# Designs tried in a protein design run: designed miniproteins, single chains, continued (5). Part 95

Each design is a single chain, and the fold is of that chain. pLDDT is the mean over its residues in the fold that is shown.

## One batch from the design tools (miniprotein)

Design m19290
Fold by ESMFold2-Fast:
Structure m19290 (fold): chain A 107 residues (1-107)
Amino acid sequence: MSDEQRAFETLLSALLDDPELAKELIEKSKTMSREEREELLFEAALLSAPHLVDAARRTIDVSPILDNSGDKELVLAAADANGHITVGQYLDILVEHHRRERERLRS
């Protein structure tokens, strides 16, 4: 499984409180393009946490991520002046996180 697939599965599962729906969407994601995966994650964020989403700019508030993430530096570097990132930027941060964790386990 690719780091991108792992990052997508991690983020989707965190956004959805429905494990059966998350499982179904994870299986469908295996044939999706990067753009389709980003759109799906954005829709999941709108469904689960609409108060954190700027729909017009297609960005998400990073505040709850910063409280729980060891990757605060990557999140802050990507965030705009209002503390928001795109779903694609978050996916890239999680890809780098999974890459670093795999590298650590191989050491």
Scores: mean pLDDT 72

Design m19291
Fold by ESMFold2-Fast:
Structure m19291 (fold): chain A 93 residues (1-93)
Amino acid sequence: MAMSKEEFLEEARRTLELLGVPEEERERILAALEELFERSPMAATAFWQLFVLGILDLDEALAKARELLEKDPEKTLKELQELIRKKIAELEA
């Protein structure tokens, strides 16, 4: 089932707290995720997955979220999915 925006943001906040991300940085990431989710739930999920997997740092993650909002979200989503696959392959190599 698709997660609601509120559920998604709450889960993201909880994960960021568990990872020890400072409150100010958490609010920046959550604001970007909320805006992204309102525009594209799939793009928000992809961005969040990249951050959780450690593929993107905080600043890089925020930059990618901004790209998803301003560019073609579907094309950017495919690029993000490809980055995830490449990083998984590198870890398995």
Scores: mean pLDDT 70

Design m19292
Fold by ESMFold2-Fast:
Structure m19292 (fold): chain A 83 residues (1-83)
Amino acid sequence: SMEEKRKLAELFVEADKDGSGRITKEELAEVLKKLGFENIDPDYVLEQLDKDGDGYITKEELARFFESLGLSKEEVEELLAKM
């Protein structure tokens, strides 16, 4: 399960192609689909993480999400440093 969670986190980081530290709803949907979680509503995930309602998941919100998946703070910091 930790390996699956790490793969999810790595795919989220790879979705941020411009290195802005922001993930769009569309990029989130594609990551979820690739992992077989196409039944998870990306709108629901975005609503939980996107506190300002701008349609982007920020680096800070991604960090909290990765931690909720059971990644350590050190693993989260390493992954986000690649964004």
Scores: mean pLDDT 67

Design m19293
Fold by ESMFold2-Fast:
Structure m19293 (fold): chain A 65 residues (1-65)
Amino acid sequence: SEEKELEELIARIRAATPEEADQIFADYVKKLEEELKKNGFSLEQVERIQEKADRLLAAKRAHDA
């Protein structure tokens, strides 16, 4: 379900306007920050969050091309 939610979010960012993509990305980054704070900053959790953020950032940067 987590991977499916991420894929759906990436698809939304790619289909959105640049302004909408910025908002979607910002909202999800805030959600990831709260998840990290709640779950105690383990190296594994940090790496998982970084991978998710990188995938979303790549989708957002597609609007700049």
Scores: mean pLDDT 75

Design m19294
Fold by ESMFold2-Fast:
Structure m19294 (fold): chain A 78 residues (1-78)
Amino acid sequence: SVEERLQQLTARAVELGKKIAELLDNPEVLELAKEFEKKLEELAEKFREAKSDEEKLKILKEMEKLIEEAEKKLEELS
């Protein structure tokens, strides 16, 4: 369901945020955090404005991609 996917992505984003928080003394990680938060908030706003489950699922796919890209970049910086 939309709700289950949102819950899974939220949990994943929280875990990513914890890893980022431990590495904020690295300026590249700080910039990654800023870009990630900005893009995630833009997608969260679109999700709130979405009128159908189809639109919400599309936005959740974009959120998943954003999280995956951030996880990959963080791994390369670690």
Scores: mean pLDDT 84

Design m19295
Fold by ESMFold2-Fast:
Structure m19295 (fold): chain A 65 residues (1-65)
Amino acid sequence: SSMLKKKIEELEEEITKLQQRAGQIMRDAAAGKISPEEASKELSNLNKQIIALLKEIRDLRKQIY
């Protein structure tokens, strides 16, 4: 139980880092440092990663019960 909770916490921290990266991409796009096309592609890839991590967290939470 404690090890599963720690793994979930680590995955939630990973999601937070991906969300911070997404924020940076949006700021860089607004500042003209990257193209809108590049920003869209990178954000799409980050969203896919976040969805995969959320599914893993959901599956791990089922094991706590």
Scores: mean pLDDT 88

Design m19296
Fold by ESMFold2-Fast:
Structure m19296 (fold): chain A 65 residues (1-65)
Amino acid sequence: SLEETAERITELAVEEMRKQGLEVSDKAREEAFRAALEQLKAGKTSDEALEAAVRAIKEAIKKEG
């Protein structure tokens, strides 16, 4: 399903952010999932969904700091 694909993309985005030394909150993870799912529902590629998820995590971290 799109939801399962968005969950996998979200975990990949979280792993990339943690690899860069960033802490990912539950809120940032939720924002990443929402962004990935929105892109997939719009017919975008998995790469575009991953890019959106990464962007959502960075924006959430910016708002938390």
Scores: mean pLDDT 85

Design m19297
Fold by ESMFold2-Fast:
Order: sequence, then C-alpha cells, then structure tokens
Structure m19297 (fold): chain A 72 residues (1-72)
Amino acid sequence: SKVRLVVKFKSKEAAEKAAEYLKKLPGVVEVQVSEDGVLVAVFESKEAAEKALEELKKKFGEEIESYELIEL
C-alpha cells in the first residue's frame, strides 16, 4: 500500500530543499510543499517512506518540527 509522509518544517525554504532532496530518492510518487512549510510526500511503500524519513532526519533534522506517516 502507498504511504503519505507529512513533515512540518521550521521554514518554507527548508521544506522546499527537503522536497528537492526527496524527489531524487527511490519510491517517491509525489512531493508537495505548502506556504506554511508543510511537506507532503506519497511513497510506493511503507519501507520507502521510512527510509526517506530517516534520510530527512539525518540531513534536515534540526529544521523538522513534527512528522506523521499515514498508510493509504
């Protein structure tokens, strides 16, 4: 099943940089960023979503306020 990842960043700029990074990762279907710095990404699988979240924490962890994984 597909999975949605929602990440609230401290700034829109951080969310946009994270979105560009995610688009290069395997298993990403869609990535969107809102004006208030929320990133929403859809993944082909839970494993792809979990790996992407770990990469985001590693690269952008200090810019992340909250996150949620939602199975679709």
Scores: mean pLDDT 85

Design m19298
Fold by ESMFold2-Fast:
Structure m19298 (fold): chain A 100 residues (1-100)
Amino acid sequence: SSEVKKLAEEIIKTAEEALKAIQENNVEKAKELIEKLKELAQELNDAGAPKELIDAVRELIFTLEEAVLAVERGEPQEKIQELLARGREIIQKIRELIEK
């Protein structure tokens, strides 16, 4: 539906902003964007989005939360970069799912 696509596009934009905030060590902004993603994920579910899209968005939120925790804990840069790369892969999957 057009509503599902619009919500998914807003999720992609918000997630890219969250990835940038994490890269900039702006934990406060990253957490605010993750909360917004949780709200958008609920709206996506309520709009009747396919399970595969909902699952991908939930995996993205989980990955971003892990990346924030890694930054807060002072984990190695390699670990943070792996989580950010995982987030980017999930965003690409979401893009492919909404083009169908």
Scores: mean pLDDT 91

Design m19299
Fold by ESMFold2-Fast:
Structure m19299 (fold): chain A 87 residues (1-87)
Amino acid sequence: SEEEKRKEIEEKIEKEIKESLIAMVRSILKLMVERSKSYSEEEIKEILEDAKKFIENLKKKFDKESQEELDKILEEFEKEIEEILKK
């Protein structure tokens, strides 16, 4: 039916948007890691806290699988930031 076809298209578009947003978040956090190498320890700690709040707010809008992917992205970001802070 026309209604079923519309539903399938909407679900496909929504999935593609979610995947694109997650990829963009990953890219932004990677850029923040690179920039953190030039920042003070205090600025780096502020960036880490802001990133945590940003991801937690995004998770509220996403499904469980996307939330788990965002958690992994944040964990990887935190590890990279901790390595910068140890130097």
Scores: mean pLDDT 82

Design m19300
Fold by ESMFold2-Fast:
Structure m19300 (fold): chain A 73 residues (1-73)
Amino acid sequence: AEEEAKRLLELGEEYERLAQEAEKKGDYETAIEYYRLAMRYYNESLLLQGKPEEAVRKTEELLARIAALEEKK
């Protein structure tokens, strides 16, 4: 369980990094897809750790970033 939560957290961090790289290149569509994947992995990791409040906050943070990028398309 702890190893799985760590792996999911690392995947969330990786996809967030990939999303930031795509955003810097002006590829907003790819950035949005990577932020959605990061959000999914962060949410699963935090729920496995028994941190639902942090999961909600992280989801809201990434959804706000996605919404801002959708307006730039």
Scores: mean pLDDT 84

Design m19301
Fold by ESMFold2-Fast:
Structure m19301 (fold): chain A 86 residues (1-86)
Amino acid sequence: ASAVQAKADAVIAEAAALAQEALAGDPRETRRRQLLAAGKVAGTVIDAAEAARLGERGAEGDDQTAGDMVVELISRVGRAAAEAAA
């Protein structure tokens, strides 16, 4: 397992926990906090994906392996952000 993938999983788990905590409060303010949390998570993972791509350019290795990890990371974050915003 890559460090980037492990980080993405942790960030997704935190986003889900924040969304659940937000849902436990006042429905109107809960929705605002949920949207803010989703945006923050998305920004963090985009930064992580960019850092991973820069690192990949300097590393000798399987282009598919590194690329696949970044694609998975982006897809999972997009899904988590969409679900948190719903």
Scores: mean pLDDT 58

Design m19302
Fold by ESMFold2-Fast:
Structure m19302 (fold): chain A 89 residues (1-89)
Amino acid sequence: MEEKIKEAEKLRQKAEETADKVNKAVDSGASIEDIQKLIGEARNTAAEAKRGAEKYKDNPEAVKILQEARDIAEEAMKKGAEAYNKLKS
């Protein structure tokens, strides 16, 4: 029970850290390669959060945290993708 919430919180923290990296990279004019890597990281985090929510569906608190993690990661992917498209010649 406690482990599920801890895993969910760790994944939300990972999503927040990835979103912060994307925001900083976009704002600082990072390379297309760096932005592409961060989009991949965010995509993987979103997929992990989705799988976690299904795995822990019996724990509403964990599911809520995992849904938040997924939303954060998906928004980071979207922002990264927009920046990637602008840099793509």
Scores: mean pLDDT 84

Design m19303
Fold by ESMFold2-Fast:
Structure m19303 (fold): chain A 86 residues (1-86)
Amino acid sequence: REKQREINRKMAEMLKRALERAKKAKSKEEALQALRDSGEETIRSTEDPEVAESLRLAVERLLQEMKDKSLEEIIEYLEKAVENTE
């Protein structure tokens, strides 16, 4: 339960940073890179290895889901993901 709450909180932080960077992105590739960079930053700051592993898997799934989306769709997805995580 507590680990799931930490995962959710870390996901929210990661997604917010990715969203802010993606809004400034000029291409789909830049937006996806923003998610990767934000994910790596959050994982590096995570002390619990189980939480870190869950975050890594979540980032991988999000990147796969977003590969078929346009830049605008990626931004919408991140906005909704931030709302759902909080």
Scores: mean pLDDT 80

Design m19304
Fold by ESMFold2-Fast:
Structure m19304 (fold): chain A 72 residues (1-72)
Amino acid sequence: SAMEEEERRREEDARRVAERLAGTSPESVAAGVEAARLGMSVDEALRVGGMSVDQALAVLRERNQRLAEELA
């Protein structure tokens, strides 16, 4: 149940980010949603969506690397 709650929380946060970034570029929406699904807070994910493409990619890559290190 705890893992299911975490999955629901991440999807809810991703939805909130998508709603708040509605009307921006598709790239901004995608970056923010991906950040939320990677466990970043809504506020952090909104910042990622507001970044340039290069900055957003750098942040998401660092986040993915950190998560991979935690799982190793």
Scores: mean pLDDT 81

Design m19305
Fold by ESMFold2-Fast:
Structure m19305 (fold): chain A 81 residues (1-81)
Amino acid sequence: SILDELLELLRKALDKYNVPEEVKEEVLRIFRESVENKESIQKLRDKVRELLEKHNIPESVKEAVVTIVGLLHEEYLKAQK
């Protein structure tokens, strides 16, 4: 499915930015749940940002991950049209 493809792309991005495995799994869960619950892109970005802040992820990595999450959510919405 497109969702599984986007989750794989997100996993690869999180690996590239050296996001810890525990935090990576939580980001992937939030992304899946946000998409399945039809939450807004802004709500998804806010949830991911808060999670990364809680785990003391560097600001540069945080901004990159939040941007990627938003772009992947937009791609999911385009695929549903």
Scores: mean pLDDT 87

Design m19306
Fold by ESMFold2-Fast:
Structure m19306 (fold): chain A 56 residues (1-56)
Amino acid sequence: MSPEEIRALLLSLGLSQAQADEFVALYEAGQPALAAEFLRSTLSEEQFRKAVAALS
């Protein structure tokens, strides 16, 4: 999935542009565990499950 597709997905889930940019930055920096933890702490359980399904 491209960085633009990830950003668009996160924005659709209610994150701000700054939060979506932070996630993409962590992901591109090779910090997928930190990116996942950021997503998990920012989204509700339902939103997190939808994001994981879409990113898989």
Scores: mean pLDDT 77

Design m19307
Fold by ESMFold2-Fast:
Structure m19307 (fold): chain A 74 residues (1-74)
Amino acid sequence: KKNEIALKLLEKAEEYLASGGDPRVARAYILVAEYIKKGMSLEEAVDHAAEEVGLTPEEREQLRKDVKKIEKEV
């Protein structure tokens, strides 16, 4: 399941960049995937990725919602 969540997050990051999205936000998705693979919880991974990239509170909330949505899909 964690590897499936990580793969989905990487796919979303690539799609976001391809559509002209903010590369900071795309990097946050990549970091969440890496942290989850290292054994971090979804919530911890989102918080660490958002802090490292410098996401706004609104961008962090969107990232959290997207990650939770992906978790339910796998």
Scores: mean pLDDT 81

Design m19308
Fold by ESMFold2-Fast:
Structure m19308 (fold): chain A 68 residues (1-68)
Amino acid sequence: REALLEELRERLRKVPGIGDETAETIVEMVRRRGPQETIRLLRLAAEVSSGETKEAYEQAARVVEEVA
């Protein structure tokens, strides 16, 4: 539903290190590939990152899990 994707976008924008463009990209991934595949890709991105970037991807994955 469009309402769920809008909620996801707004919550992702509140994650430190996730800007509007990145939030829109994650929402589009959920729309096209589904929430489980998006969570997998975000966790993979976190594993190859460090510091604040790693934390941002881990938080984004949790937001997708909570909303979807």
Scores: mean pLDDT 81

Design m19309
Fold by ESMFold2-Fast:
Structure m19309 (fold): chain A 74 residues (1-74)
Amino acid sequence: MSMSERLAEAAKESKKAGKITEELRELLVEGARALLDAGLSPAVAAAYVQREAKELGVELSPEEAREIVEEAAR
């Protein structure tokens, strides 16, 4: 399954649950890691993660986005 298909399915489940699912969180961590590897700062990576989640219809707090980036930076 493509990354885009996995992201869409995980976002659907997160909306159904009314919260971020573990699957969606893992995919967002992968995305954040790619941004950090590209040389973006943690703050910029967090802003991208928050925006991507919002575009998928899932509201991510600034705190949750920061936690995802911190996990990706390991």
Scores: mean pLDDT 76

Design m19310
Fold by ESMFold2-Fast:
Structure m19310 (fold): chain A 57 residues (1-57)
Amino acid sequence: DVAALREEAVPALAAAKTAEEQNAIARRYHDRLVAAGASPDEATAAVAGAAVEAGKG
């Protein structure tokens, strides 16, 4: 489910130490969100929201 993937992405993104690592994790969750039925734009927004919730530092 899209919502479950978004919630799972938050701790994964929070564990990233660099923007490059965060982008790699974000790309993986983006692909999974699209596979779960989200549009590419919806997947991008969901991953961006999860990254914001993960916090920066």
Scores: mean pLDDT 78

Design m19311
Fold by ESMFold2-Fast:
Structure m19311 (fold): chain A 100 residues (1-100)
Amino acid sequence: SELEEELEKLIKELEEILKEAERNGAPQDFINYIRFLVLTEKHLLKEHGDDIELQIKALEEQIKEVEEKRKEADEKSQKFLDKVIEAYKKALKKLKEIKE
């Protein structure tokens, strides 16, 4: 489905951010956090890949949580969290277009 394709694209973008953070020597706790975000999106796709309204709500909640995490993060980590937020917002926009 178009919904599943957009969620798969989001997962790939998050995986690329994870690899970039690892290449740049980010702290292990931060790497584990980005990995947790990847696994959360994979879980949502597997269990709720056909529920667009649930996926939209989940993305909106995740954006808020990552924005809060960003406030406590160091400058280098903030750069990666900004990329995560941008990926989430891009996916959210596409999901809202699919729902309409």
Scores: mean pLDDT 88

Design m19312
Fold by ESMFold2-Fast:
Structure m19312 (fold): chain A 80 residues (1-80)
Amino acid sequence: SKEEKLLEVVEEFIDELLKKGLISEEEAEELKKLWRETKDYDKFLEALGKIVDKLSDEKKKEVAKLYKEMLEKMNEIELE
């Protein structure tokens, strides 16, 4: 389903943040749980924003790049 594909794209984004050392394993699990339980994009962004606010400007740019890639994948799913 589209919902399953969207879940996979969000989890892939979270896994890439973890792989690049931008978030902790605990933060990654928190974000995955929040998305799975609520499906609330605004709550997800608020939680992500609090995590990202602790990062350097260089790391914030890397998160923004990965976030843009996630949005592009989401748009492709919605168009099909």
Scores: mean pLDDT 82

Design m19313
Fold by ESMFold2-Fast:
Structure m19313 (fold): chain A 72 residues (1-72)
Amino acid sequence: SQEKAQEITRKVVEETSRKYPQYREKLEKVLRENPNGSPEEIVKKIAETLDIDNPEDREILNDFTLRLSEAV
């Protein structure tokens, strides 16, 4: 269900934010601006806020995407 997918997405944001606290504000902002976003839409919005040329941003995007794909 959409509601369950959104709950899982929020949990994955929290888990990723605990591992990468410096990204918490960016990840939480994406959720606030996209409260009805699908998992795919949330991944896209996070990717748009990150810099792909930054190795740390790439690592965090990959970790988030992997966690979300395994959870959903």
Scores: mean pLDDT 82

Design m19314
Fold by ESMFold2-Fast:
Structure m19314 (fold): chain A 68 residues (1-68)
Amino acid sequence: MAPRRVLDLGPEDDWEAKADEAAELAQGGTEVHLRITVATPEERDRAVAALRRAQGRSPRVSGSFTEV
């Protein structure tokens, strides 16, 4: 089975940089799940865009969103 990693990201995190890190791990054979917490709908849209970019680099990247 492929190794799996979960990354917890808050609204203070650089989602774009963390999504790129996740894509690099996924290209190395790791299944990466990003658990992203956002404070606003606008932040969610930006986080979704970053996740989609990472998924474009590797199908092993997945994500979930929590709004606070």
Scores: mean pLDDT 78

Design m19315
Fold by ESMFold2-Fast:
Structure m19315 (fold): chain A 87 residues (1-87)
Amino acid sequence: MLEPVELPFEVTDSTRDLLQNAVIRVAGTLEKAMEAMRKVSADGSPVLGKESTGRLLHALGIHSEAELRRLLDTPEFAERLKRVLGL
């Protein structure tokens, strides 16, 4: 009921916004960020939704919002994000 729950944790709007801003920063340009987000989105959207955010977090090996917040300021996170998105 409500939304399809195929992810191990619930993705909040806050988590989505944090990850989307990180993608934009790591990509270096809005155009590269939008193309990377289209690749992750099932509908080809140039912005992250809750489902595409969850899929990206899984690909990054992040299992909770607390872990994302801890990793967000680390160089390891930026390198993992570049590898996953092909940036």
Scores: mean pLDDT 74

Design m19316
Fold by ESMFold2-Fast:
Structure m19316 (fold): chain A 75 residues (1-75)
Amino acid sequence: MELSEEEKKAVEELYKELEKKYGSKLSPQEKARIKALIETVATWARNNGATLEQAKELSELVANGEIEKILAEKA
């Protein structure tokens, strides 16, 4: 499955926003997992007819849920 350059840019921008907010609280492995999750969800959404905006919103929702779970386990 593939993302266009525009889709990859949107995914990278979302990841950078999350890394700025939570990056200091996540291990390198957890960061890589979050990035992969964003890419996977965005690709799935786009392949199922979602707009780029919808794919970004869904990826952000899923990534935030995963980060919240990781941080709760560390609390």
Scores: mean pLDDT 79

Design m19317
Fold by ESMFold2-Fast:
Structure m19317 (fold): chain A 85 residues (1-85)
Amino acid sequence: SMIDEAVELFERLLKEGVPVRDALEEVTYYAMMKLMTSRTSEEAIEANKALQIVLDAARLYEEEGASPEELLEYMKEKRKQIKES
């Protein structure tokens, strides 16, 4: 799913040593591109959920100084909530 791909992309970038801000920008760009290129309402809804998760993570980073580990756990928890609903 697009949400799985977004979370996995963020985790991979962090493991590769990409700075948190740059990793968040890459994931944001990924989600925005998926939203802009969506062909169905279902794709657009999923892409928008992925975008909202990464934008909220970026806010936590900027406003609360959340660590890379805290941001990844936040994204994984939001992914879990969406899959269980």
Scores: mean pLDDT 86

Design m19318
Fold by ESMFold2-Fast:
Structure m19318 (fold): chain A 88 residues (1-88)
Amino acid sequence: LNIPVARAEATAESERAVVNVVATLYSDGTVKVTVEVIDRETGRLARAEATLPAGKNTAVFELEGMRVTVTVTAEGEKVEVEVEVEEA
């Protein structure tokens, strides 16, 4: 049975956008990452998802003209997420 065992959330902001990231670690050692970018001027929401392996991994997303760099560290029963946002 593949069940969620840990979750981490991070938020980053720029002048143009708010970025929310959720990382969920599953019992099989995979991490599901969900990224939401909200444009501050238009209110437009873009969403992307990725699956990462256990350990320390980085995924890069380009949404709404923003480059979002997500670093996930999944070790044992712990998950940590860091997010950086820059204008692309």
Scores: mean pLDDT 84

Design m19319
Fold by ESMFold2-Fast:
Structure m19319 (fold): chain A 100 residues (1-100)
Amino acid sequence: ARERAREVLRELVAGLEELRAKETNPKMKEAIDAAIARLRALIADESASLDEIIEAIRESTLEVLDTAEEENTPEAYETAERFRELAGEALARLEKIREE
């Protein structure tokens, strides 16, 4: 279970790194970088619970959405929506692992 949860996190981080590479807004990049750093720390932490991982993804998604609202551009909202899609896919997979 933990190894599969870490694999989900690695795939999410990879997707976020691709999203970051396409981003030109420095505040949106900073928000994505903060999310990547937090998720990488959880991958390295063998004591991290599934609940802590799920909560970190949810909190990171809210931080990116808040940054997009502050920037208030169509591009920032598009980036935040893509982040939410990637996070949502990861959360669905983690919930399935939790049921095992």
Scores: mean pLDDT 86

Design m19320
Fold by ESMFold2-Fast:
Structure m19320 (fold): chain A 70 residues (1-70)
Amino acid sequence: MLSDEELLALGREKAAKAREAAAISPVSREIALHELTEDLGLSEEEAQAILEGRESDATLLRVGRALAAQ
């Protein structure tokens, strides 16, 4: 099982990739928001915070946990 530090790292990696995808086009941004909200269970505000680079560690930890459960 991954540690909280490993889960945070996983969440940060996903957040960075989502930001890169969102920078490509408005359609890619909508897809990234949909993945964060539907697949990872984040709110719209949390997903937008990730795309803007202002997410909390608590949000990143939840993202990492969701990814580790796959």
Scores: mean pLDDT 80

Design m19321
Fold by ESMFold2-Fast:
Structure m19321 (fold): chain A 68 residues (1-68)
Amino acid sequence: SERDRRRAEFKRRLSQAINDVYNDTSLSQEEKIERLVALIREWGRELDLPESELEAYVDGAVTTVKGL
């Protein structure tokens, strides 16, 4: 479906962004989290994903950056 296509696109962008941000040694942990949260919310709005789903991605990105 069109919604599944948009979700797949979101996941592709997020996977790339997590990899890029996680490996950026010029950024602090706090800066990495802020950048990923901003991208998740921007792309979530662009691709029309529900806020509850975006909150789960935010939590996942924070956990990944913190190594939890």
Scores: mean pLDDT 85

Design m19322
Fold by ESMFold2-Fast:
Structure m19322 (fold): chain A 93 residues (1-93)
Amino acid sequence: KLNEEVVEAAEKGDVEKAVKLAKEAIEKGEKATEELVKALKKAGELARLKGDYKLAAEAYELAAEVAEKLGDEKTAKELKGAAEVYAKLAARA
């Protein structure tokens, strides 16, 4: 199941793989889960620490989309805000 592969990739620090697999999971209609939100948030944090702001923005945007599907409006808003910040930083690099 793609959601489990996203979690595993994030735990191993493979941010690019986690983001790619998460996009595939969302496109295929895989069930939104809190574990997927946590994995994507971790992927975004790791990308930020590496200075990859574009990848961080993508990870946070996907995490926000999953949180929104779960009905967690507060978390979705916070994650979308983070994605916007890192997208602007990526544009300035």
Scores: mean pLDDT 83

Design m19323
Fold by ESMFold2-Fast:
Structure m19323 (fold): chain A 94 residues (1-94)
Amino acid sequence: MLREVEERLEEARERAVAAVEAGKSAVVVALLSGEVRVYEADTDEEAGAIARELRKEHPDALVTVFRASDSLERVRRGAEGFREAAVEAVRAAA
């Protein structure tokens, strides 16, 4: 079930964790089409701006921000919750 979307979300999780480990923020977007995108930002403010723009362009998409100031445990937990929500949203839209 939705293996390609789950694989993309797992790759996005790894990229988000790596970005925060490197002292950067990350924005993850899951479109109802099953497309997943990850954007890195040097600051939490920049990541917030990216997330706001993405929410305007894709009002039905799931968008989350992982801040450079967040603990890796919180990022991993947040990424898992986002993965579950995104899989269910794509499944419901199909």
Scores: mean pLDDT 80

Design m19324
Fold by ESMFold2-Fast:
Order: structure tokens, then sequence, then C-alpha cells
Structure m19324 (fold): chain A 99 residues (1-99)
């Protein structure tokens, strides 16, 4: 099966696909659970976090508190958009490839 990142990117490209939406929501639930476990085990480093990691933590915390399916779908769309932005930023830095 495709990775959670691949599912989120596919959902970003096909937001009206109900099956991809369900799989993307499940990916969000797994991410939130895994992140909650990591935060509980190891407190965040005092170094400044990049803005993407802060947004991921915020989304995960919101997902853990969200009880409505509509709210989870909305958070899943935000996560898919964030993953797309992260991919674009990574590609942008690669293109900048300053010697």
Amino acid sequence: EPSDVEVLLAYYENPDDEELERRAVEALRRLARDLAERIATEPPAPEARNPFSERIVELAERALRERSEEGLRRLTRELAELVKEMKEERERKAREAAA
C-alpha cells in the first residue's frame, strides 16, 4: 500500500475522491497518535522549530481533540495542503542548489 505521505498528496490532487479522503483521514489519525507519543516521550528541543513542524504539531493536537467526522475531514485537507507546501519548499531549496 502507498505511504501516508503518498495518500495525502494523492488526496490533494483529487479532493473529491471519497476513498482517498477516507485513507487520508486515517493517515491523519496515525500521524496525530504517533506525534502525541513522541511529544509525551521526549519534550521539544529548545532550538527554534521550522514553521512546518509547528503547523504539523498544531494539526495533530487539533486532530486528537476533534470528535466530528466533518472536522477531521477539514483537518485532513489542511494536512494535505501542508504536505504539498513542504514538498514545494523542498523542491525550491533543491533548485536553489547554491554552489
Scores: mean pLDDT 71

